# Designed miniproteins, single chains, continued (5): the designs that were tried, part 5

Each design is a single chain, and the fold is of that chain. pLDDT is the mean over its residues in the fold that is shown.

## One batch from the design tools (miniprotein)

Design m16143
Fold by ESMFold2-Fast:
Structure m16143 (fold): chain A 80 residues (1-80)
Amino acid sequence: SEEEKEKERLEELIRRVLTEVSGLSEEEAKGFVEGKIKASELSKETLENIQLAIGAFVTNHLPDSMSDELKEIVEEVLNS
């Protein structure tokens, strides 16, 4: 369904931000998406990047203050 595709895209977005921007391992990123790693275990910068990326994804609006790396990830996931 379209809702399942959106969920899959959102999970991919979060994993890409965690691995490509925050330098986490694939196992750590998967653990966070699956709820095994709590938000409190992540750095403030990592959480801010995730929140910014989710906001941009949900609103389909990329703010000018967003980094080029984060914009690229959001745009690629939106167009996947």
Scores: mean pLDDT 83

Design m16144
Fold by ESMFold2-Fast:
Formats: C-alpha cells, structure tokens, sequence
Structure m16144 (fold): chain A 110 residues (1-110)
C-alpha cells in the first residue's frame, strides 16, 4: 500500500542518517577530544614540576571535560535526536580544552 511504502522509505532515510553524517561527526569529535585530553594530561604533568596545585586543577578540568564528552556521545548513540545537543556540548568541551592548553603553556613560559 502507499502508506506502507511511505513508512518503509521513512525508516530507510532514518537508518541512512544514523549510518552517515551527524552521529559519525559526533564520534569523530569525541575521538579528537580524547586524543587532545591525553596530550593535555602530559602537558599538565610538566606544569606539575613547577606548580603542583595548578597541575591538579588542570587534570581535574581535563577529567571533567572527558566525562562531559563521554556522556554527550553516549546519549547521542542511544538517541540520535540528541546529536545537535551532543555537537554543542563537544564544541564547549573543545573550548575548555583550548583554555586549559593556553593556561598550561603560559605557566611553562614563566
């Protein structure tokens, strides 16, 4: 029937979207955040040689950022309608990692 054919087309379009585009972008952003976080943990260890208290603060902020990114990614995996919200959260996390990197580099330059 025309309604059954329309239903099948709608399902196929949803499945195609779930395989391509937004969810793949969220996965890529999350993987990039994980890689940057490990690099920043190494940078925070160098800060710790000069300022152990600041290094602990930076590591806590990195760990919090990773938790936020993981939660956003997991929610998007379970509910693809949350992909735009996950993208915004991952962009906010990336901005926080940029701030952490700038603060660490400033201390290492002093």
Amino acid sequence: SPEQARGERTLALVEERDREGGLADVKRQYENIKKRAEELKTLADEVGKIDPEKAQELKERIDNSLKRAEEAYKRALEDPSLVPEAQRELNDVSAELDKIEAEAKKILAE
Scores: mean pLDDT 84

Design m16145
Fold by ESMFold2-Fast:
Structure m16145 (fold): chain A 82 residues (1-82)
Amino acid sequence: MNFIVVVEGLSKEQKEEAKKLLEAIPGLKVTEFNETTLIGIGKLSKEQKEEAKKKLEAIPGVEVKEVSENLIRAAGPSGIKL
């Protein structure tokens, strides 16, 4: 079953970092949905899902908001800064 990673509300720098970190995970296909949002889709092992969560939590200002069997949702500062 496919696993989905959604990261939203990112600065330009946070988006580039998140993209690099997520693309390093085998089996995860990362796409730029818009200027502040990334979507990753893939068939991930339990270990790869934990790796994705840890990598996202390591980015300053990015918080993991939701974790389920098939989804990780994380958010950056979400327009808090102009």
Scores: mean pLDDT 78

Design m16146
Fold by ESMFold2-Fast:
Structure m16146 (fold): chain A 61 residues (1-61)
Amino acid sequence: SAEDTYKLALDLAKTAKDKDQAMQKGYDGALKSTLLGLSSGGDSGRAAGLAAREAVTGEPP
């Protein structure tokens, strides 16, 4: 489901962020580009994109 996709994507985005703290300044830009790409993929893509945005910015979708 879209909700399951959102939860998984959020966990993966947080894990990726934790692994590479040195890249954090560029991480937002990379995830923003990914968010735009994933949002074009329907419900699951949109949910994953929103999760990635939330993981980086700390702001709700």
Scores: mean pLDDT 61

Design m16147
Fold by ESMFold2-Fast:
Structure m16147 (fold): chain A 67 residues (1-67)
Amino acid sequence: GVAELEAALAAARAGNATAAASGAWELQKHGDISPEAARRAIEAAKAGDAAGAAEWLEQALRTVRSQ
């Protein structure tokens, strides 16, 4: 849900790429974010790009909040 997405984004913003990737995978598994958003966030995190992961999670959160 939104709380889990906010937690994953907070982890990414703190530079915790591993926690951001795990969060994105769980969010995608439960249908909380698009498969594309999850894939992009996980790819960024695997590359050590926590800021890139945060950008994808921020876009997903904006989409959810605009509904």
Scores: mean pLDDT 81

Design m16148
Fold by ESMFold2-Fast:
Structure m16148 (fold): chain A 89 residues (1-89)
Amino acid sequence: MDIIKKLREILERLRETGREVRRLLAQGRPEEARRVALEALEKASEEVESIPSEDIMALPKEEQQEVLKLTGEIVRLAREIVEAVNEAL
């Protein structure tokens, strides 16, 4: 429960960060977009890394699958944010 809730909160924050980054890039503010992206990605990485692997392995199979799905979505979204910033130089 708590792990899945935490991952969903991280994912939603990254979605919001992605929107802000794209807004800043559209306004011609790539350095600010980069700063916002890096700060949010560092925080998300720290929060994901703080989840013990043993706690994940103790979850029911269905919840372990949800963790894998959410973690995959977090990684994909983080990559999209980095790519958007890099394309703007």
Scores: mean pLDDT 84

Design m16149
Fold by ESMFold2-Fast:
Structure m16149 (fold): chain A 61 residues (1-61)
Amino acid sequence: MKEEALKYMEEAVEIFRKAGNDMTADSVRSLVTAAIEADPERGLRMAKAALEVAKNMEKSE
């Protein structure tokens, strides 16, 4: 679960960085990492949500 959440988080972070959104990438990494440490299941849901937002942003821009 933790490894799965980290995988989705890193994918989202990479998409945001490629789009030039370094601040958003840094925020996503910090927030998702904190969520994983508190509740791995919640962290996984947050990582998946971040990835969905990143993919939608990439398609819209």
Scores: mean pLDDT 79

Design m16150
Fold by ESMFold2-Fast:
Structure m16150 (fold): chain A 103 residues (1-103)
Amino acid sequence: DRIVLTVQMMYKSSTDPEFEIIQLANYLFRNGAYEHALTALETYKDLGFKLGAYEHLLMGQAYEKLGDLKKAAEHYLSAADLYEAFGRHSIAAQLRAKAQRLA
């Protein structure tokens, strides 16, 4: 997969691979390449980076666009838990409500 190779190349060659890989995933998502955005974030995780609230939110949005509502709900709940842990109570509540509607 070209995206997997690109992410692995960024990991080896970038001075800030965590930032650059997340920016790649954002770019792919904004351009409608939802499956590629998910592949970039899964490869990011496989390289040992920890998915944060934003990464889980982006994965949830990408799965929702692809019609995988169960995986979308799971990632929205993971994002909500992380946002809640950082004191972002309003967005956490909104994401939990959204996950419930997708179930």
Scores: mean pLDDT 89

Design m16151
Fold by ESMFold2-Fast:
Structure m16151 (fold): chain A 72 residues (1-72)
Amino acid sequence: IEVPEVLSEETRKEVKGLIEKAKKAYDEGNKSEAARYVTALGILAVGHDVEGNKEEAEAIRELYRKVIKELE
């Protein structure tokens, strides 16, 4: 899963951490824990949109969609 360069360094670290934790939980068979991290990624996108960071919000939403497909 690719993290876009449009995101700030701080946001990229947060997004990458959430994706790594979600994938690890999924690989361990803990689907509820994986779902919690995926949900946190979605909430992060909403937060950026509310703050007016539309470009970052869209980038995080694309990652959210990719993570959902990856964990199917």
Scores: mean pLDDT 80

Design m16152
Fold by ESMFold2-Fast:
Structure m16152 (fold): chain A 73 residues (1-73)
Amino acid sequence: SVKELSAEELAEALKVLLEAAGDRLAPFFEAAGVAPDASLEAARAIIETMRRHGLPQSGDVLGETRRRLLELA
């Protein structure tokens, strides 16, 4: 849950995901009106958007990050 992960750790996890799938996530960020800044509310909006539309899958690192982010939403 979000209670177990700091805002800084959440932001780092999001950066890993964005590096792997930046182009695919850009339309969702724009639609949500959210930038991936270090705010918890912004991170939640991004996670919820990705959860609704599904996270991109690519490699082991993205799979682990995806699982953690979905658990936080």
Scores: mean pLDDT 52

Design m16153
Fold by ESMFold2-Fast:
Structure m16153 (fold): chain A 66 residues (1-66)
Amino acid sequence: MSDREKFLLFLKVYRIKEEDLDPNMSLRDFLLSKHPHAAEDLKAMLGLSDEDLDKPAKEFYEELVK
């Protein structure tokens, strides 16, 4: 499974839609707003750095999904 497919599956499991991605929130802050462990779960699943989690959620989505 690709990182793109893993991320899309993660969004589906947490019931996060593309339209919910706030361009003004970091990926970490956005995920923490959805679930207390979502940021750590994604970090473990995709092997993300703390720098990746500090990216804007929408920009991270666009980079990974195209």
Scores: mean pLDDT 81

Design m16154
Fold by ESMFold2-Fast:
Structure m16154 (fold): chain A 81 residues (1-81)
Amino acid sequence: MASLEEVEERAREALRLVEEGRLEEAAKIVVDTFRDLGLEKSAENFEKTLKELLEKGELEAARTLIRQAAQLALQYHREQV
């Protein structure tokens, strides 16, 4: 299981990658974090929605989705501790 510190580091890394335009790498970190937290359905829904946004060229919406997902994972883990 991921520790709170590990989830916080992953969330920060994902947010950094989004700012650098490295959306695929940011998305992978978010997906891996959701799966480590046991949030498989959240991981699947995130991957599906992100893929649809990227295929449509909705880059700003894709960035917002990744940021929101990273923050959600961090908040969820904080509330479990």
Scores: mean pLDDT 80

Design m16155
Fold by ESMFold2-Fast:
Structure m16155 (fold): chain A 66 residues (1-66)
Amino acid sequence: SVEELRKKAEELREEKKKQAEEYAEQAKAAASDPEKQSQIIAERVQFVNEKEEEIEKLEKQAEALE
């Protein structure tokens, strides 16, 4: 249903926010290692982009059912 798809999108937004904060803490912990910090930042960007794509897909599916 449309409601279920929108709820899944909201859950993914919450997961994205939580995990992005965890990556930010990891990057902060790696402040003395610029190479590792840069890698963590890159992984965070990739993760956020992947979750945004999943959210957009669910939202488009919900729109198609309206």
Scores: mean pLDDT 82

Design m16156
Fold by ESMFold2-Fast:
Structure m16156 (fold): chain A 94 residues (1-94)
Amino acid sequence: LPSPSDIEAETYIALAEIYITLGKLGLERAEKSDDPEEQLRLLKDAINSYKKAIELARKAIELATTPQVRSDAERVLKDAEEGLKKAEEAIKKL
């Protein structure tokens, strides 16, 4: 049975997934842009979104009392960290 803490953790997971989606959208838009200034802006926005997702995922891990919710939070954390790395590497290539 989900505890109130697990329900709160699931809310943070959902918010983190939204920020991961925003980060992915920023990366995709940057790849399609021919303007270096627009690419840099979009990549910085993506980095900010992934950093917020990491913070939210870490809060979810702290609140999770069941193995399933903790596993979901850890997966979302990993996805956000991988996205952050991709965005940072993309900025280095500019």
Scores: mean pLDDT 89

Design m16157
Fold by ESMFold2-Fast:
Structure m16157 (fold): chain A 94 residues (1-94)
Amino acid sequence: MILSDEELKKLQALLSEIYLALVARDEARAVALLVEMLRFLHEEHGYSEEELRRIAESLLTMLLQLLPEELHPLARAAVERATRIFLEEVRRER
């Protein structure tokens, strides 16, 4: 995945907010921010459902490296839920 510097900065900001939401155990906010990130990538680049799923998997891997083990189940649940919600929205519009 090749992104502009501006897009990378926006994604880094969103990732930081997602990390903080997970540390605060705010699953609802983490899910909302993850959906926002996936929507941004879909709308700006037209990434396919498969590409967005791969991006979500990479993001989860990164979050698991940054988070303590106690928060890993929450991170997995949030990423899975956000990906499912967003992909269902995209499918309904097709």
Scores: mean pLDDT 79

Design m16158
Fold by ESMFold2-Fast:
Structure m16158 (fold): chain A 70 residues (1-70)
Amino acid sequence: SEDAEKAAEALYKAGVRVTPEAADQIAAGGSRHAAGFLRGAAKYAGMEPPPEDITSEEAREALRRAGELA
């Protein structure tokens, strides 16, 4: 979602990274919500943006990976 993308941009711009627990919680909000968060995080984490058809499980794995990136 647009709100998730903006929230992720603000967090990652400030140097905050997703924990495994936060990744699970974000993914539980649905694939659209998780994809939005990943788009925002990707702008500052040096990550590839998610595909438009990403599943909630794929997004959870990508979010955990985003938390591991420096």
Scores: mean pLDDT 73

Design m16159
Fold by ESMFold2-Fast:
Structure m16159 (fold): chain A 56 residues (1-56)
Amino acid sequence: SSLERGARKLEERYGVDAERLVALLRAGDHAGALELLQSAGFSPVEARVAVRDLTA
């Protein structure tokens, strides 16, 4: 899926846990996804943009 492909690119570039990110977004846990991205070094704004782009 486009979500899995996008998450893998974030893993390759930034070291984000792609499997966990996909699982959180599929469960509708957007808050958890934002926290995961921020723990990997994303700002709050960057994390929101990434979630939007992954779920577009």
Scores: mean pLDDT 87

Design m16160
Fold by ESMFold2-Fast:
Structure m16160 (fold): chain A 86 residues (1-86)
Amino acid sequence: EAIDLEEARARAREFARALAEAAATGDGDALLAATRAFVPESPLEAEALARVAEALELARAGDVEAAAALLEETMVAAARAEAARQ
């Protein structure tokens, strides 16, 4: 459980960093690629898509820290849901 959550946090931080870099450069294709890489790994697909869209808007507005926090929270919630299912 703890190990799975830490891995989910590490993945969320990595994705948030890629998203922040893409948002800073204004590269829409890189943003879409990063979003697609994140979404398929979430067991809460529909809700995760909504959270990722919100994080993208925050990153685009320059609030990279809020975007990263939202992505981390989403990944941790997804990992918790999967652990509870097992």
Scores: mean pLDDT 64

Design m16161
Fold by ESMFold2-Fast:
Structure m16161 (fold): chain A 114 residues (1-114)
Amino acid sequence: NSELTERKQRAQEYLEQAQQLEQQAQKLQALGDKYQSLANADNGEKSKILNEIADLLNQTASLYQEAADNLRKAADALLKGDSSQVYENEYNANMFLAGNLLLKYKQLEELYNK
């Protein structure tokens, strides 16, 4: 049936997007760990900026993981014929917050590289 086919397609798209977000979260966490190592090696002047970069990247990784979890819950709801809206709203909130943190990260990275 068309409605069931549409829900299955949307669920599959959410599961694929969740997997991509989980992979991006791992990359962001690894990058955060690298900046934390640089901060620990720094003898004062740039340590604060490097620590702020590491924190922003780790917070963004956490939000991407939460977004992925919400997409998996949305997919499960769709497959069960339940409303996915609450999980889609939480996913959108996580992505909005993550976008703001990434913008701040880019600004601090530019400052560090000057």
Scores: mean pLDDT 90

Design m16162
Fold by ESMFold2-Fast:
Structure m16162 (fold): chain A 85 residues (1-85)
Amino acid sequence: MTTEEAAELFLKVKTADEAIEAARKAGSPRGVEAMRLAKEKGPENEQLVADAARASGRALLRHPDLTPEQAKEAIDRAFEAAANA
C-alpha cells in the first residue's frame, strides 16, 4: 500500500470504529491494536482519535517519496500516533 492510498483511508475516518477498519484495510496489525486500545480509553476519545487519524492522513500526503518499506512503517506509526491523541 502506498502512503497516498493509506492517506485516503485515514481521511475517511469519522469514528474510532472506522479508524480500526482503516487500520485493517491498510494491513497494519500494529494500527488495529493501537486503535482498539484507544477506543477502550472511553467514548470521549472517539472524536479525538478520528480527528488525529485525519491529521495523520494529511501528514502522509506530505511524504509521497517514501519506499514501500518506509511507507509501511510510516502508516503503522501514523495509526499509533492517532491512537495516542
Scores: mean pLDDT 75

Design m16163
Fold by ESMFold2-Fast:
Structure m16163 (fold): chain A 82 residues (1-82)
Amino acid sequence: SEEEEIREGLLRHLDGLAAFFRALAADPSFSPEQRALFAEMAALLEETRERVEAAKSREEIEAIAREIEPRLQALGDRIRAL
């Protein structure tokens, strides 16, 4: 269904972003502090992916988005401040 295609697309996007930040967290060219923030971002994206996969309604996905958005914003701000 269209709804399932949207969900699959979102899960693939989250998986891709998590893998990207995991790669940065493993890169020795970054400081230990930078790698720790990248690992924290990857973990948040992985947590979000699992919650989206388990969600049974659009309302649940919207609730996850509302909860996660400020956490992503705060962590993104910390990464940009490095």
Scores: mean pLDDT 86

Design m16164
Fold by ESMFold2-Fast:
Structure m16164 (fold): chain A 79 residues (1-79)
Amino acid sequence: GREEEIRRTIERLRKLIEEGIKEAKKLEKEGKIKEAELKLDEVEGIIDIYRGLARIEGDEELYKALEELLEEVKEFKKK
């Protein structure tokens, strides 16, 4: 039902965020700093959307995990 659909959506999101961070790191290693920054901005936007969904669903564990991931992305952007 709806719970299973939400779980599948969250799983797909986790993969998208992980791939996005990996791609941003690759772009940075290639010297494409501006492209890496834009990719990280996209990842942050995705995380924020799903933090909202986690809050609506009352999934505190997922919300906390996404919050920690968002902080990692922000810290990566500052380096």
Scores: mean pLDDT 76

Design m16165
Fold by ESMFold2-Fast:
Structure m16165 (fold): chain A 97 residues (1-97)
Amino acid sequence: EEEEDERFFYADLMGALTGNLEDIKEAYEDVEKGREKLLEYFKQIQENLKKNGKVTPLSEKSPEEILEDARNFYKELKEKRPEDYQAWREELKKILE
């Protein structure tokens, strides 16, 4: 389901970046707020890279492009590895309960 796929995407990606259960739950419940927080995290990462004089593919892309790349990666996982994708969704739901 598209709406559940969006909730899973934002919550899982937030978990990967913060490891904070409260942030994961918030992203799952409010996908728009989750999106805004992820864009802010990407901006902070890019600013830190620029301050340290590091040029990487990550620092060259916009935060929106990074988010789109991640979204495409999740779509590809769902298509190529549907059983793994469903297992990861189940695992996230257990964390949220």
Scores: mean pLDDT 77

Design m16166
Fold by ESMFold2-Fast:
Structure m16166 (fold): chain A 85 residues (1-85)
Amino acid sequence: SAEVAAVREGLATLRRDADALLALARANAASDPALAEQIIRGLERGLGSLDRLRGAVPAEMRPEVDAAIAYLRERLAEVRAIAAA
């Protein structure tokens, strides 16, 4: 369905954005350490949106949403490590 396709595209976009944010945090670790904290807050908001989406999608879609949640959590952990260094 068009709705399922839109959800999948949204999940793909969130994964691409999370990778871009991690790359940005890595590139700016020495010049702007405070940027990592802002990126952490952005990724936490993304996770909140995914948790809400999980409740709104059909049961068949939940594994794909769960995979996106795990993907963002891994990127969040990496950005937190940068912020802690």
Scores: mean pLDDT 88

Design m16167
Fold by ESMFold2-Fast:
Structure m16167 (fold): chain A 95 residues (1-95)
Amino acid sequence: SIKQEALDYLDDIKKQLEERTERALKLLEDNPEIKQKIEDLYNEGLKKLDELEEKIKNAKTDDEVNYYVGLAVDFYLDTQGRLASLVVEGNNLKK
């Protein structure tokens, strides 16, 4: 079903976010302030994705499922951009 495909997709997004976050934390091991910002961003990201997952589970129409998937994609892309910016900031502080 479209709902199951959407839930599977959100699980993949969560896994990718975790893997990207772990790589970023490893790169910035010597920068505790930026590491904390990355951890905070990851926790915020998971919370919002969990909220969207619940909305998808409770959705009554395919249009509602597609709407919440779109929000999850937009939020994931924004979170990736913010994570990349934090990595750049942390690397600049090493110079």
Scores: mean pLDDT 85

Design m16168
Fold by ESMFold2-Fast:
Structure m16168 (fold): chain A 81 residues (1-81)
Amino acid sequence: MFEETKKKLEELLSKYPNVKHVLAVGPKEDVELVTKAAKELGYEATGLNSFEESEKISEIKKKLNAKYVGMIGLTAVYVQE
């Protein structure tokens, strides 16, 4: 699962060559996998649980000027360029 998540994230981010920060939003376990994969690929990353941290999600999206780039499993992926 982690290797598949990492591969999907790498493919997704390949369309965005100037990514500075990855924001992952989803269920706790899924977001932890995406966040770990992003860090292992050399990106700064923040993971947020979509059900418990809705207020933080809005604040961090605004702070990063985050752009939605796609889904990995149940996790929505946003980037700061």
Scores: mean pLDDT 78

Design m16169
Fold by ESMFold2-Fast:
Structure m16169 (fold): chain A 91 residues (1-91)
Amino acid sequence: NAMEEIKKKIKELSENYDPKDAEGNVRKLVELLKEMYDAGYPEEQIVLDAISFAYTEGFYVSEEDIKEIRELVKNKDFEGLEALLLRLTVR
């Protein structure tokens, strides 16, 4: 249920997407993903939620981007994950 509530919050953020505040939307997502990680959620779930958010927002995500997302989550590099997702907002 906690996982479902966090997923609903991520979906709510994407549904209320402000195209003038893409950076704010990404920062809110990454903060939630970090909270999930710290709460002991599986790395695979965090990766999937990041990818799902990007697709919901209409961001183009390449196979190389997905590989980078997996590596960043594995290395607990949420600053790097935020930087990657911010790059996707300007494509």
Scores: mean pLDDT 77

Design m16170
Fold by ESMFold2-Fast:
Structure m16170 (fold): chain A 93 residues (1-93)
Amino acid sequence: SELDKIIEETRKEIREKYDKIQELVDKHLDKLSKEQQLEIQEIVKKGLEEINELYEKLLNAKTPEEAKEYAKEIKKKLKETEEKVKKIIEESE
């Protein structure tokens, strides 16, 4: 029950954060060079690959404490991906 809640909340947070990142990119798309667009795409791709690996570990967690640690790492990776994307957007002049 605790494990199921952590998994569901983490799934929702992943979806909502990636939706926000996509909205941020779309809002500034007219100011981004082709090279900056490709760099953002690679950042998002690598972030998603790392999050998917952590999410698989979360699904196989044996305790709520273990699940909370993976959820925390996922949250950190989501924030790092968002911050990297924001930095490229801020550098678009």
Scores: mean pLDDT 87

Design m16171
Fold by ESMFold2-Fast:
Structure m16171 (fold): chain A 100 residues (1-100)
Amino acid sequence: MKREELREKIKELTGGKFELPDYVLDAIVEEAERLGLPLDKVAAFIAYLFAKANGEPLPELDPETRALFEKVYEETLKKYKDKSGLEFLIEFIRELAKAL
């Protein structure tokens, strides 16, 4: 199941510190498949968002991927100030797809 693949990748990248509910993982997988995004890149981006939000160390990323994620993060925060929770997370995934 792609949901379990996404869960395990996020868990590995966050050192077990971050878990999302099944319904959130399912929504992310569905949107990622719709946009043609690889789950590895989506998991890395979610781990990045968790680290930024909680002051945790950023996951190990190559400089180009790190620069891309930072740009997507800043642009999404500027555009979607009224979004929260799952809706905000889905907008992050959509903005990541546009930047690729």
Scores: mean pLDDT 80

Design m16172
Fold by ESMFold2-Fast:
Order: structure tokens, then sequence, then C-alpha cells
Structure m16172 (fold): chain A 73 residues (1-73)
């Protein structure tokens, strides 16, 4: 549905904002998309930020390992 696609795009934009350190933009996106208060949006973005940071760390470790393996071939 259009609503589902709109919400999915908004979540992707908020995650990208978190990756850039633009926490205020991420909060705004969540307030507008999900009709949340600023406090509730901030709480959710804190969880998104933590999860995104951990996923980036894991991704970087995978990329480093793949580069190391390629150098040995």
Amino acid sequence: SEEYERKLRAVEEAVEAVRRGDIEKAIEIYQETFGLSREKARERIEVVRYTAEKLIEIGDEIDEELARRKALE
C-alpha cells in the first residue's frame, strides 16, 4: 500500500539521518510519520541510533575480513 511504502521510506530516511548524526531530523521524521510526541520519537530514535551503530560496526568488520581474505588469494 502507499501508506506502507511511505512509512518504509520514512524509516529509511530516519536511519540515514541517524548515521549522519542528524538526530533532530530523525526525531522530526518519526513525529511526522508515526504521529508521535517529541519525547516518544526521541526514545525510539535512541534505539534506532544504537542499533544502526552496531549494524555499521558489524558491516565494517565484515568488509575488513573480506578485504583480508582477498589479499591472501
Scores: mean pLDDT 80

Design m16173
Fold by ESMFold2-Fast:
Structure m16173 (fold): chain A 68 residues (1-68)
Amino acid sequence: MLDELEEYAYKMIKEKMKKNGREALTPDERAEIIEELVKNQGLSEEEARTILLKAEYYLSKEKVKKYK
């Protein structure tokens, strides 16, 4: 289960991947998501980075469980 902030980050990851046509984020795209979380949600950079990593981990788990 994703927290509201983790869900928000997950949606941003999916949007970046859709826009760039890739299933992976570039370092610049990761930095943009961190900046967005800090600016719009009032998080520290460390908190934003942790949320992004959790969202990326859930995305990775979904790729492995393709028989759901």
Scores: mean pLDDT 74

Design m16174
Fold by ESMFold2-Fast:
Structure m16174 (fold): chain A 74 residues (1-74)
Amino acid sequence: ALEEIEKALEEEFEKLKPTLSEEDQKILERSVEKIKELAREMVEKSGVPVEVAKHAALSLLRKEFEDLLKEEKE
């Protein structure tokens, strides 16, 4: 169950990775790990369905990506 969320986050990260600098790739990679932990807590602690947790995790990752793009413009 959790492996589906982890796989989805890893696949999304690989798609976004080529558009980022090496430094921002490291930042986003750390965000992926943090989001994986949040998704685990959602499923284990709150009994959130895996599909709902997966959707929330992907939305968080995309938000982190958008924030990094704003930093690169400076």
Scores: mean pLDDT 78

Design m16175
Fold by ESMFold2-Fast:
Structure m16175 (fold): chain A 70 residues (1-70)
Amino acid sequence: SPRDEIDELIDEIGRLLREMLESGQLDDPELNERINELFQQLQELIDRHPELEDYAGALLDRVLAELTAL
């Protein structure tokens, strides 16, 4: 379902952001490019399912909040 696809994309974004934080490679162009590609895929999915924009935003905010606890 579109929600499952959003969950998978946001989980992958969170995984890569955690990897960057743990490695200290915040300026790694390859990791930043992959994260940007995932955000592009997320935007395309929201464009097709605009009713899920708030859901995706809330889920992303939760993941980012969990990362700041590291």
Scores: mean pLDDT 82

Design m16176
Fold by ESMFold2-Fast:
Structure m16176 (fold): chain A 70 residues (1-70)
Amino acid sequence: DELKKKLEKEEQEKKRKIVSLYSARKLNEAGVETSRELKERGSNKELMEESERRSEEAAEKNEEKLKELE
């Protein structure tokens, strides 16, 4: 029965990580879109480009983790 609890915890942790990474993907996509819109509307281009770059890097890392889990 102790082994069942360990396996259940591992499965739950893996599922939570996958869900978290999918949620992060949506947030990163929204971040890129928002930064692009603000840049086009004449906001500070340097700050918006940095924001877009950070969101893209986070998305790449999340995709790598998803591939490892899938």
Scores: mean pLDDT 77

Design m16177
Fold by ESMFold2-Fast:
Structure m16177 (fold): chain A 91 residues (1-91)
Amino acid sequence: MRKEELRQEVLEEAERLAEEILKEVREKNLPFSEAVARLVGVELRAIGRILDAELAGELSPEEAQEVAKALHPELKELRDKALKEIEEIHE
C-alpha cells in the first residue's frame, strides 16, 4: 500500500463512519455521550490502520509518521464538524 493511498482510504473510511454515527443520532436517537464515544473510536481506528500498515512493513516508520501528520488536521476537522452536527440534532 502506498502512503498516499492509505491516507485517502483512512480518511474516506473515517468520513463514512462519521456519517453513520450522524444517521444513528438522527434516526435512532443515539445519546450525545454515545455519539461522542463513537467519534473517538473513529479516530482510534484511523490511528490503528496506520500502525497496522507500519507493522506489516507496508510503510516505513517515517512514512507512517507523514501519513499521521497529514491526517491529524483532516480528522480534527471531520470530528469538529460531526460534533457540531450532533449538537444541532440534540439542540
Scores: mean pLDDT 83

